# Designs tried in a protein design run: designed miniproteins, single chains, continued (4). Part 70

Each design is a single chain, and the fold is of that chain. pLDDT is the mean over its residues in the fold that is shown.

## One batch from the design tools (miniprotein)

Design m14572
Fold by ESMFold2-Fast:
Structure m14572 (fold): chain A 73 residues (1-73)
Amino acid sequence: ADPTASLPESMRLPLLRKEIAELAKSAPFNAEKTLALLRHLGERFPEETRRLLEEALKVTTDPVGREILEELL
C-alpha cells in the first residue's frame, strides 16, 4: 500500500525533504517503513529525490541511514 496516498500533493515534497534530512541526522526507528515511504515519495519526484539523496550521503554518518540512502539510489 502507498503510505502517501492520503497526503495532499503540496505536502509530499516537504515530507520527502524532511525524511531524507532526518536520515542524515540519525537512524530511523523503523528502517523498513522509512525505506517504503521514501520509495513511494521518490517515484513521484525522481529528479529531486536523486539530488536530495546525493546531498544527504555527503553528511550522513549513521551506517543504517547510509544503507537506506544507498538502497534508494
Scores: mean pLDDT 75

Design m14573
Fold by ESMFold2-Fast:
Structure m14573 (fold): chain A 112 residues (1-112)
Amino acid sequence: MKEAEELKKEAFAGDVLEGTEKAVELARLGVEAAEEDAEKAKEIARLGAEALEYLYKKASPEVQKYLLEARGQLEAAVEAEPNKELLKGYLELALKNLEKALEEQKKLEEAK
């Protein structure tokens, strides 16, 4: 929980690239937690959705589409109880969309 809260705070600070990297780390932590502690995974999903609300406002349209999709999947993960399979599935989908957001942001950073 402390690590998840710290990652959320770090996602709010800095640029969109750093924030998106921290959001990916947070989503990975959620996927790992889903098999051991569904309540912890649900709380991580909630923190992730809150982080993405702030990142979305700072991001370009190309990155925003993946952040919006990931946020919706994290919100769905929070509501997936008591189904642990759905909770994990939504967290994995959110992670995949956050990885796509990170790839797109890296391309924008490399493009002058």
Scores: mean pLDDT 80

Design m14574
Fold by ESMFold2-Fast:
Order: C-alpha cells, then structure tokens, then sequence
Structure m14574 (fold): chain A 54 residues (1-54)
C-alpha cells in the first residue's frame, strides 16, 4: 500500500503502547494532538483488523 503512511501509523501505535496507552503523552512525544493520535490509531485498527487496547 502506501509505505510512508503505513510506517507512520506503525510508529504512532508503537509510541501509544510504549506510553501505556496515554493519548496526551503520545501526542506530546510525536508533536501531534491527542485527537490526531486517536484518529491514526483508529486507521491502523481498520487497516489491520486489530484492536489496540490498554
């Protein structure tokens, strides 16, 4: 698919897990808003048919 988009989504999900599913901390570390992080996680879940859970 879109290799650049896929890498970005993977990095966001990895950061989210590493920050114990804290949207605000993840957003701060990535230079995004919490809403953007949530949207990217939802896109990853949709694309891969998985659930990113606490």
Amino acid sequence: EEAERERRLGRVVKAYIENKFDLEKTAEKLGLTPEEVERLIREYERRHGVSVRP
Scores: mean pLDDT 78

Design m14575
Fold by ESMFold2-Fast:
Structure m14575 (fold): chain A 56 residues (1-56)
Amino acid sequence: EKREKARELILEGASLTVEGLNDYMSKSKEEGLKKMEEYNRKSLELERKARELLEE
């Protein structure tokens, strides 16, 4: 139940990071780097939420 939700959140975070990297690297250097960092932060946020669900 909670474990499945946590796994889905982790997988979605990873998928978003890969998509963001590929898409944003085709933009201007400065904007691409900022977007990549934003996607990485979102991925980590989802991972943290998943771990919280597993602890509860």
Scores: mean pLDDT 73

Design m14576
Fold by ESMFold2-Fast:
Structure m14576 (fold): chain A 114 residues (1-114)
Amino acid sequence: AAAEIERLLEELRRLLERARAAQAAGDWDAALFHAYEANALASEILALVRENPEIPKELIQRAVEAVDEAIALLDELIAAARAAGDEETAAEVERLRADLQALRDELEALLAER
């Protein structure tokens, strides 16, 4: 479980790097695609933390930090979509951000009880 979460956290870090690189290159479709992939990995990490009460606080804290980084990326994508007048994309990214925020809040609650 801990080793699996560490592998997923490294995959999440790589996806966030790829999303940032795509965003910097102006490839919004690729950036959004990688953001969805990051959300899926974050959900898998949350499920593993829920199922395994022995997961150390430090690893849960790293997961919270990774999700915070993903939320920060989505905030940049929302701002950029709005600046471009693309309200449909902004609304889509806002929904994804809300999903990640809920996931982050649950990880933080699990961290507090460990």
Scores: mean pLDDT 84

Design m14578
Fold by ESMFold2-Fast:
Structure m14578 (fold): chain A 86 residues (1-86)
Amino acid sequence: MKKEALRALMEAGAKLLALAALRVSARKEGDEEVAKVADEAIRRAAPLIDEAAKLLAEGRYEEAVEKAREAVRIAEEALRRIRELE
């Protein structure tokens, strides 16, 4: 369970980093719609990643996995939406 929680948290972090990079690129290019989608997803996913990290530190591995997977879901939906806008 701890290894699964760490893996889920790392996946969530990686996808959040990808969204942050896309947001920077979109703002540089003046693509306000892509920047907005990325920004909204980051605002929703970042608190879940923080909560998952706290739960992991507390040994609450199952709950940490659930929060991390929700963050992954939000990030994946945003990445799919961004692909549809391009």
Scores: mean pLDDT 86

Design m14579
Fold by ESMFold2-Fast:
Structure m14579 (fold): chain A 69 residues (1-69)
Amino acid sequence: MKPLSETEKKIIDAAKELIEQGYTPKALTVEMIAKKAGVSKGTIYKHFKSKEELIKAVDRELLKEVLER
């Protein structure tokens, strides 16, 4: 699997924070995630081909974090 870049980690962390605030993954918009991460929507689409790919990456990270605590 491809290792996450610094920018990809920022994007995933921003989405994780939004989910921790009570947003469901489906309720997240690329614009909300971009704003929270401090990047443009274009930057997100350069690193993730679609919102679904981004949500899948976030889900994987959240599952790993929540599995224990």
Scores: mean pLDDT 76

Design m14580
Fold by ESMFold2-Fast:
Structure m14580 (fold): chain A 67 residues (1-67)
Amino acid sequence: DRQAVLERVLAGMPEEHQKLFQEYLKNKDWKSASTVMTGAELGLSLEQIKEYIKAKVSSEEIVAAAR
């Protein structure tokens, strides 16, 4: 279930990242929500994640940069 995947993703995030992720989901901003999820998994700070969202960097580009 998509709900079970969402709960697992949230459990792996720090509280501040969870709040930002849920905010984007509430606004149906799936691209920004995906960037928060990817950034949290890579251990990125909220500040860096917000900068990537502002710059419209894709989740794929962030993963490539982390290699």
Scores: mean pLDDT 74

Design m14581
Fold by ESMFold2-Fast:
Structure m14581 (fold): chain A 55 residues (1-55)
Amino acid sequence: MNEEQKKLAEKAYKGGLEIAKKLGVEVALQFIERNVKDPKAKEEAIKRFKEEMEK
């Protein structure tokens, strides 16, 4: 994964965590799915989001 994909994934999972706090996990996952077009960055964002939520 390149630097641009890492930055995109990090922005997406952090945004997802903020949304999950207000609107719940399902809405946050939908946000990541809709806003991340790069499939590798999307997989990484969802993985990191789930790790943070289950920690």
Scores: mean pLDDT 80

Design m14582
Fold by ESMFold2-Fast:
Structure m14582 (fold): chain A 75 residues (1-75)
Amino acid sequence: LKEITQEALDIVGSVWKDLSEEERGKLIGPLSRLVEAGQAGDEKKLKESLIEIAKILKKAGFDKEAEKLLELAKK
């Protein structure tokens, strides 16, 4: 779970500078939930957070990064 959390953070970080302030604001909550779930070993909450982040990135035009996050949610 910690490795999945770090990989997800790396994916989001790769596009962070290209996101608007509004889209970054929308990601703060889901990213906090992702980190907390990863630290707690809560696989269900981790997967829910990955899906939520992927939806935000897809709406922002980052389809490839969103697909990578959805693949992480399958593990």
Scores: mean pLDDT 82

Design m14583
Fold by ESMFold2-Fast:
Structure m14583 (fold): chain A 58 residues (1-58)
Amino acid sequence: KEELKKELLRAIGEILAAIGDIFQAELEGDEEALERAREELEEARRRLEEVEKRFEEL
């Protein structure tokens, strides 16, 4: 429903933000920021999968 739609959009936004952080960290050569951004991307991807599962349940 409406709540799941908002959760999906948030999860997508978090993935996009993490990808942006990865690009910025690579551009600046900040290895610690790069590792952290990769962890954020993995966490956001996992959250997206959980939201998608809930959508499949109706």
Scores: mean pLDDT 79

Design m14584
Fold by ESMFold2-Fast:
Structure m14584 (fold): chain A 78 residues (1-78)
Amino acid sequence: ADELMKRAIEAEAEASLVLMRAYLAGHEEAIRLAEEAARKARKAIEMYKAGAPEEEVEKLIKEAEELVEEARRLLDEA
């Protein structure tokens, strides 16, 4: 089971959902964070497919997950 690939795909899906919520709320900062999270998750998927070191892929996934959490926090506080 490709756990890193599954996590990267999940991070991209979560980023997309948070981005949709941010757009509906008109929250510019949350939009920017969610877009960056989506970009990092997509990059992690591409790097995994290219055979990049798992540590580098995991770092991008963690960065995407942290950005999703921050965007979600901003939306919950708005």
Scores: mean pLDDT 86

Design m14585
Fold by ESMFold2-Fast:
Structure m14585 (fold): chain A 78 residues (1-78)
Amino acid sequence: EDEILEEARRVLRTAETLKQLAEKGAYVPDEAIDELRRRVAELREKAKTLSPEKQAEVNALIDEAERLIDEVRELVAK
């Protein structure tokens, strides 16, 4: 479903934006990180309903977003 793939790309872009903000020392609220993590988990469940080829594409985007989220958490955590 194109909708799931599009949402995966949006999540990845959001993760990239949060990383850039965190790197510049801008305030990134914990709630924004939690919301993004929740959307990643939801997308991973939705991806299970797709064909194997589409699952691979969506999971690759989700995996990259998860890596970026972890980097944001490291930058924000003290």
Scores: mean pLDDT 82

Design m14586
Fold by ESMFold2-Fast:
Structure m14586 (fold): chain A 71 residues (1-71)
Amino acid sequence: SGELLAGIYRDLLAAGVSREKAQIAVIAVSKHLEGDRLTREGADAAAEDMAKILSPEEAEKVRAVLERYVT
């Protein structure tokens, strides 16, 4: 969903994630959505995909943002 993904992107930028990495994170999330919902399983899968290209500090920021969008 456009609203969910736009919200995640905005909050990642606010958390200090770069535009490039925030875009990649939004793409990872979009692959793991259940319809228009971010589930716990989807958030964990997206975070796992992102862990390969993020520093530990950046990974923590991404996980914290995604946690707020899990339904």
Scores: mean pLDDT 84

Design m14587
Fold by ESMFold2-Fast:
Structure m14587 (fold): chain A 95 residues (1-95)
Amino acid sequence: MSAEQQAAVEAVFARAGEEVKRILIEEGGASEEAAEEVEALITEAGRARAAGDSAAFGAHLERAFELIKKYASEEAYEKALEVLSRAVAEAGEIS
């Protein structure tokens, strides 16, 4: 993956993390602390994906998924999964 492709993939997941954080706080009833932890995990997943570390990518997303399910409403969980699914698809088009 080129440096431009790596930066683009990282940016996709950083934006997805920000959007998920917003959904969790505004619609999900999650605390700011829980939403920030989810955002950090999504951002780290993007960095792992850009680095070609599929194991770390999967681990970070699985942990983010578990926290969303634990701390957010079902509606916010479904919206967050849609955001993450779009991010995964967009990253796949870049790389």
Scores: mean pLDDT 86

Design m14588
Fold by ESMFold2-Fast:
Structure m14588 (fold): chain A 66 residues (1-66)
Amino acid sequence: SSSLERLLEEAERLAAEVEALGEEASAELRLELEVRLGLLRIAEALGLLSPEQRERLRELEERAAA
């Protein structure tokens, strides 16, 4: 779905921004990433993600945990 694809794209962009800023990343930026990751986790639990989208979510979760 276009909404799930947009969430993944937005989360990927936000993860790249957080990574680029490192410890200087704002709490607001981190919150925006976490909100999108939370929505994507709910989508995964409901079986709404394709295998490719699940792989992208796993990569995002690993990046956010680093």
Scores: mean pLDDT 87

Design m14590
Fold by ESMFold2-Fast:
Structure m14590 (fold): chain A 117 residues (1-117)
Amino acid sequence: MHEMSAEEAERLLELIERALREAEGDPLKAFRILNELLEKEKASDLEKEVARLLLATVLSALGEVRRTADRAAAEAAVRALTDATLDTLEEELGVSFSEETRALLKERVTALVFELA
């Protein structure tokens, strides 16, 4: 079990945001750019898997927000998707997050999704 710090998680979200902004609307391009950024940053294999799953979550959340007229319902859906991803990371990859880091990630992912939607 590896515990990911809030600083490590925030760094990965910064790379995800950069990849999404550069890819503008192309999911495959976003994954390609993210992989290039992770290699430059010398990210571990675990950090690469975490970043890819978080990017997939942001892309899924963007689709959900674009389909949902109720902002409060959309925000709740983004938070639920983020929680599901963090649970999957713990179960499948053995990457754990403190409750404070989980709260930070939910807030940051929600903010990013609404900025890009």
Scores: mean pLDDT 85

Design m14591
Fold by ESMFold2-Fast:
Structure m14591 (fold): chain A 82 residues (1-82)
Amino acid sequence: MSEKTLEGEILLALGRMFLSIGKKLFEQGKYEEAIESYEKAIELFEEAIRLFEEAGDEKGAKEAREELERAKEELEKAKEAL
């Protein structure tokens, strides 16, 4: 695995963690905290996409884009709940 592929996978995993945290915060009615977690997830997924694309890892880039879209959808729901 190239350095960029490994970094992409680490960022993808961290993004998924923040997405999960945000979802739990949203369930608790902590919408502002959920928004912060979703915004962090979005940044991590965008970085992961860039790293996977630079590494030529089309599968990693696709997975990161799918997670990015989920994070954006959850962010919009949290903003609407404020």
Scores: mean pLDDT 89

Design m14592
Fold by ESMFold2-Fast:
Structure m14592 (fold): chain A 65 residues (1-65)
Amino acid sequence: MVEILAVATKDYVASSSTEISLKKGEKVKVTKIVNAEQVKAKVLSSGKEGIIPASALEVTSYTVS
């Protein structure tokens, strides 16, 4: 199992129902890499999960278990 933790580098507003909005500095756990531009992630503070542009995130931790 691979856990990727990331932080939002900018505010992001969801453009569709499959996407989630982020505020700069929010921490997320990446649950799936959808493609090079998009990931599925869960926001740790709110528990919301959805698609987020990879460009809005900075990876802070990578753990293999």
Scores: mean pLDDT 78

Design m14593
Fold by ESMFold2-Fast:
Structure m14593 (fold): chain A 65 residues (1-65)
Amino acid sequence: SSAQLAADLAQLVAEAERLGLRVVEVGPGEITLGIRPGSLRDVGRALRVMGLAVDLGLSVRLAEE
């Protein structure tokens, strides 16, 4: 449902922000996270967000910034 999708997206955004990642874009069923070039810390944190996204049936894109 649209309400469930909105709630799941909000949860995914909140997790990304809690981990200190920049949320570049929020689209239908997908978020884009900003990662710093060569940052293994940002990549590791993005992988945690991706794990949550899989559980929620959502997608994550990574954008290098």
Scores: mean pLDDT 86

Design m14594
Fold by ESMFold2-Fast:
Structure m14594 (fold): chain A 72 residues (1-72)
Amino acid sequence: KVEAEQAAARAGAAGAGAAARAGSTPDFLKHAMEQVGRAAREAAKLSAEEAERTAREAGDKAMQDAYRGGPG
């Protein structure tokens, strides 16, 4: 429920930002909004890479434990 409301609020904010950019916003604000959007996407990408690294390390340890567990 709370997650659905947060997702809707985020989508609404993105839509309002796109409308402002397309219509009545001065060029300097359009440029600033585009740069902020790019920075947010890069930050999200780095966070995803950290999460993936943690998952890979856990998988590698599980595989090593399986191979050390027996004569096979």
Scores: mean pLDDT 63

Design m14595
Fold by ESMFold2-Fast:
Structure m14595 (fold): chain A 79 residues (1-79)
Amino acid sequence: MTDNQLRQQTQQNIQQNQQLGRQRRDFLDRTTRLSDQLDRIDRTRGQQVRRQGDDRVQQLTDQANNLSGLAMDNSRRRR
């Protein structure tokens, strides 16, 4: 491995991690808003609608976690 390859790869990883941070913040914001909405719905329509909403919240959380995992995988190249 040349010094130039190492520097370029490091710079790429830093930029990707910054993008992942922004995307994670967006997903967490969406999750918070959905949770607030579900709390209001649960009081009116009961547990069944809450379960569907909780599943959607879980999907958004999983997406945020998957983006974190991709950053680690790019650094390690192992799964």
Scores: mean pLDDT 66

Design m14596
Fold by ESMFold2-Fast:
Structure m14596 (fold): chain A 98 residues (1-98)
Amino acid sequence: MELGEKGYKIGEKGLELAKEGNGKEGGRLAALGGSLASLGAKNAKTKEGAEKAKKGGEIAVEAGLAAMKSDPSALPEGVGGALAGIGGIFEAELALKK
């Protein structure tokens, strides 16, 4: 499985958990998903792979923000998830440049 796609699926699970009020696990999965998206972008050999990594980073940002909103005590996990997602988006944009 492409790392960006794997990161996206993990980020989706993180967002689901955050929306259910489990901000700490949601934020942790967001950080893992964003990190995998960043690795997927760095290893992307195709534009499709880089685009999947970008989507993985985007969902990680959403999951991290949702984690912070659902549980104030999850602020560190939520921030970590959002920052990992931003890193994934940045690496994907670099991979998508001609």
Scores: mean pLDDT 84

Design m14597
Fold by ESMFold2-Fast:
Structure m14597 (fold): chain A 80 residues (1-80)
Amino acid sequence: HMTDEQEAANLREFADYLEEWLDENKDLISPELYEKLRETIQALRAAIDAGDLDTARKLYNEAVELFIEAQKEIIKKKEA
């Protein structure tokens, strides 16, 4: 079992990774999806800082789903 501190650290690393990835791929994803991902990352960081790991886990899952959607948009643009 992962400690709460280790889980929080891993979630922060994920948020950092996603934020960097968004900046690198900004022109390849829709503005609406970019905004949703930014908002979700911000909410995830806030939940982690509040020590609310239940909310952080929910936001992590939401961020993963949005990330998959963004990757699908990039694949479609590569097709064109």
Scores: mean pLDDT 83

Design m14598
Fold by ESMFold2-Fast:
Structure m14598 (fold): chain A 63 residues (1-63)
Amino acid sequence: GPLPVAEAVADYTARRPGELSLRRGDRLLVLERLDETTWLAESLATGEVGLVPAAYLRQVGEA
């Protein structure tokens, strides 16, 4: 089925290996919601896949 498209609501600097850094306005595909705080996502700008804090994301659509 379609995957959620999320937008970063604020900048985030990756703190650990495997995390993505975000800039406000970045669009990502949400691949997996691992838990309430951490999602696995793919950057639509770069194609990089990594862990992102769910609190920094807002769903804006599906693709």
Scores: mean pLDDT 87

Design m14599
Fold by ESMFold2-Fast:
Structure m14599 (fold): chain A 56 residues (1-56)
Amino acid sequence: SALGTAFELVSEAIKAGLPPEEITAELIRELLEKRGVASAFSDAQLRSIARLAGGR
């Protein structure tokens, strides 16, 4: 569920016009915190998610 929420938030940011290369671990963490969910990810895991989203 937490991983699904992270991908949903990244997808919505891209759809809203944010370039994928601007999606950072810090941004993903901030978006998860804004949803009121406890961080389920390490910084390394968030960096991996950001890299996957910006890897074009």
Scores: mean pLDDT 73

Design m14600
Fold by ESMFold2-Fast:
Structure m14600 (fold): chain A 100 residues (1-100)
Amino acid sequence: SVQTVTVVEGETVTLKAKPKKPVKSISWYQQRPGEEPKLLIYNNSTLAPGVSSRFSGAKVGDEFLLTIEGVTFTDEALYQAVDEETGEVLAEYQLKVLPR
């Protein structure tokens, strides 16, 4: 099931994936309606080419984080954490951005 997260424009948001079983590495994807999924982060924390430096990834213990700084309306999208070994979707977030 998709979780909805609401953030105010200009704020920082952190999205979190906590797998039920050990996962070594994940990728984060952004998907807008009618578009192909765009790779944002791979190998937990490596920024994909052409992706804004406002995006960052981290692994903290057994949790995987995607952080978006200075959120804009163009960041409204579905965000997915995917196990790089299996292709299993570990977490899904619909991001909603409110005016300041």
Scores: mean pLDDT 89

Design m14601
Fold by ESMFold2-Fast:
Structure m14601 (fold): chain A 56 residues (1-56)
Amino acid sequence: MSEEQREELLARAKELFAADPTDQAAVRALHAEISRVTDDDEADRILLEAYLEVND
């Protein structure tokens, strides 16, 4: 995964959490998409980073 792709995925995760942080289906779908281009650990990190930035 490139740095540009990571930034795009982080931005998408931030948009998701800003719109509806309780949409578990959307969160799971995005996690699966990120995991497909990288791994579960990085997907977890991107989603956590996005969640913390939205709740700053």
Scores: mean pLDDT 81

Design m14602
Fold by ESMFold2-Fast:
Structure m14602 (fold): chain A 64 residues (1-64)
Amino acid sequence: MEEVEKLAEEAKEKARTGSAEEAAEIARELYQKAQELSDDPEKAKILLETADYVEAEAIRKMAA
């Protein structure tokens, strides 16, 4: 698996199974990684979409 794809899948799994705080931290990390990949927009897009998903999971868990 590509490094970015592996990171995205691991992040989604941890966000789904972990705490809201863990999901929020994962989203933050993914957002930062996407900024570091600004010269590769396709990889950055994958990380940004994954970060949005993970952040939504964190918000959902905090609201519950």
Scores: mean pLDDT 79

Design m14603
Fold by ESMFold2-Fast:
Structure m14603 (fold): chain A 76 residues (1-76)
Amino acid sequence: MAMTREEFLKKLQEEADRLLAEAGRVFSPEEVARIQKRLDEALEKLKNASPEEFIDATGEYLRLLAEVRRRVAAAR
């Protein structure tokens, strides 16, 4: 795939920002803050991952995004 690591990370951040905006419509501010903290921690892990860790860290972040999306959909 012809995507740089920086472009990939930017797209993940943009998706997280959109999900946090949607979560803010259905969850309490406290729950949104907890989701944001988990996403921020996973993204920092991904940014600092070695080449060997990058696949696992990416999988963790994508699973977290999918979890948040499911929870937002269920709360509607």
Scores: mean pLDDT 80

Design m14604
Fold by ESMFold2-Fast:
Structure m14604 (fold): chain A 65 residues (1-65)
Amino acid sequence: SEEELEEKLKKIGEKSGLSPEEIRKALENVLKYKETAPIAKDILAKELGVSKEEVDEALELLESL
């Protein structure tokens, strides 16, 4: 749900220092370019300071909207 995604983005934001809106846009870009730039997800995880699993969970929530 949107509410679950917002809560997830807030937690990642607290770790990374980025706003939930910035993180959401980054995740949307990863989904948009997943066929042409599959490594973008790994790069984002490193930039956010979270695991790839955490990024995958957030992407799954975003795709379920």
Scores: mean pLDDT 78

Design m14605
Fold by ESMFold2-Fast:
Structure m14605 (fold): chain A 63 residues (1-63)
Amino acid sequence: MKKIAILKEVSQRISSGDEKAITLFDTDGNGYISAAEIRFVMTNLGQNLTDEEVDELIREVDI
């Protein structure tokens, strides 16, 4: 699925040492960053996601 591939890319980018993402994550990491990152990646690909689609991707990460 396209959604899974994008989710993997986002996770990998954060893991690669993005200092900004690490700082926000280290504070409390209560999930609100994931929604913004997913939307950012999808927007860069020229794809607009609905709130429901973003929620689906977040649930996959948080499970």
Scores: mean pLDDT 54

Design m14606
Fold by ESMFold2-Fast:
Structure m14606 (fold): chain A 70 residues (1-70)
Amino acid sequence: SLAEAIALLDEAIRAAEAGDLERAKALVQQAGELSGLREEAQHIVDALEAGDVERAIALARAMRTMLASL
């Protein structure tokens, strides 16, 4: 559900801020699958893999805003 996808993104943002990038990636991928926003989720994963945690968090917040507006 969209509510579950939002909760996963909130947890992913917390994981990324804590430096747990593997957990953040897994949560983002699950949020993308549940919401259908797989492209947006992939952009966040790409940023995490590049080590650009600030960009990844910004993209995750943007995706969360999009889901909350559906």
Scores: mean pLDDT 88

Design m14607
Fold by ESMFold2-Fast:
Structure m14607 (fold): chain A 75 residues (1-75)
Amino acid sequence: SSQVDRLVEQALEYLKRAYEALKKGDYDSAIEYADKAIEYAQQALSLDPDNPRARALLEGGKELREEAERKKKES
């Protein structure tokens, strides 16, 4: 549905911003953007539980959030 597509696009945009923040060493922003990507991906999955793009974005967001938390702790 168009609603699911919009949520997937929002999750992707925030995951992209999280990745750019992580690359710059801005771990607080990376965590914040990853959390938003996770939230939008979960909303998409609540409407379409079998959506493979939403599932991938949820997994990617969680992975990036864990990496940002780890990098922040190592700093």
Scores: mean pLDDT 90

Design m14608
Fold by ESMFold2-Fast:
Structure m14608 (fold): chain A 89 residues (1-89)
Amino acid sequence: NRDEVLERLREEVIRIMREIEEKGPRETARERRDEGSVAWMLALSLYVEGYSVEEVEERLKTPEDFLKLAKELGEEVYEAVMRYIDFHS
């Protein structure tokens, strides 16, 4: 369902953000080859805006909080998340 899809997306975003903090965004993108993925787009956007992994883990507790943050990152990011939900729901 939608909530399970969003939780899976959140876990993948957090995983990518940890790799970005460890290796840098360029090396993470090169190794994962998923620059077009929604999870990559979200993780990179959060990193650029200055979010830490800890902030994402503690702040984003509900699907609604996750969607609100995606919208704050930009309309393109929000639309990508909505398409991801539709495809995987």
Scores: mean pLDDT 75

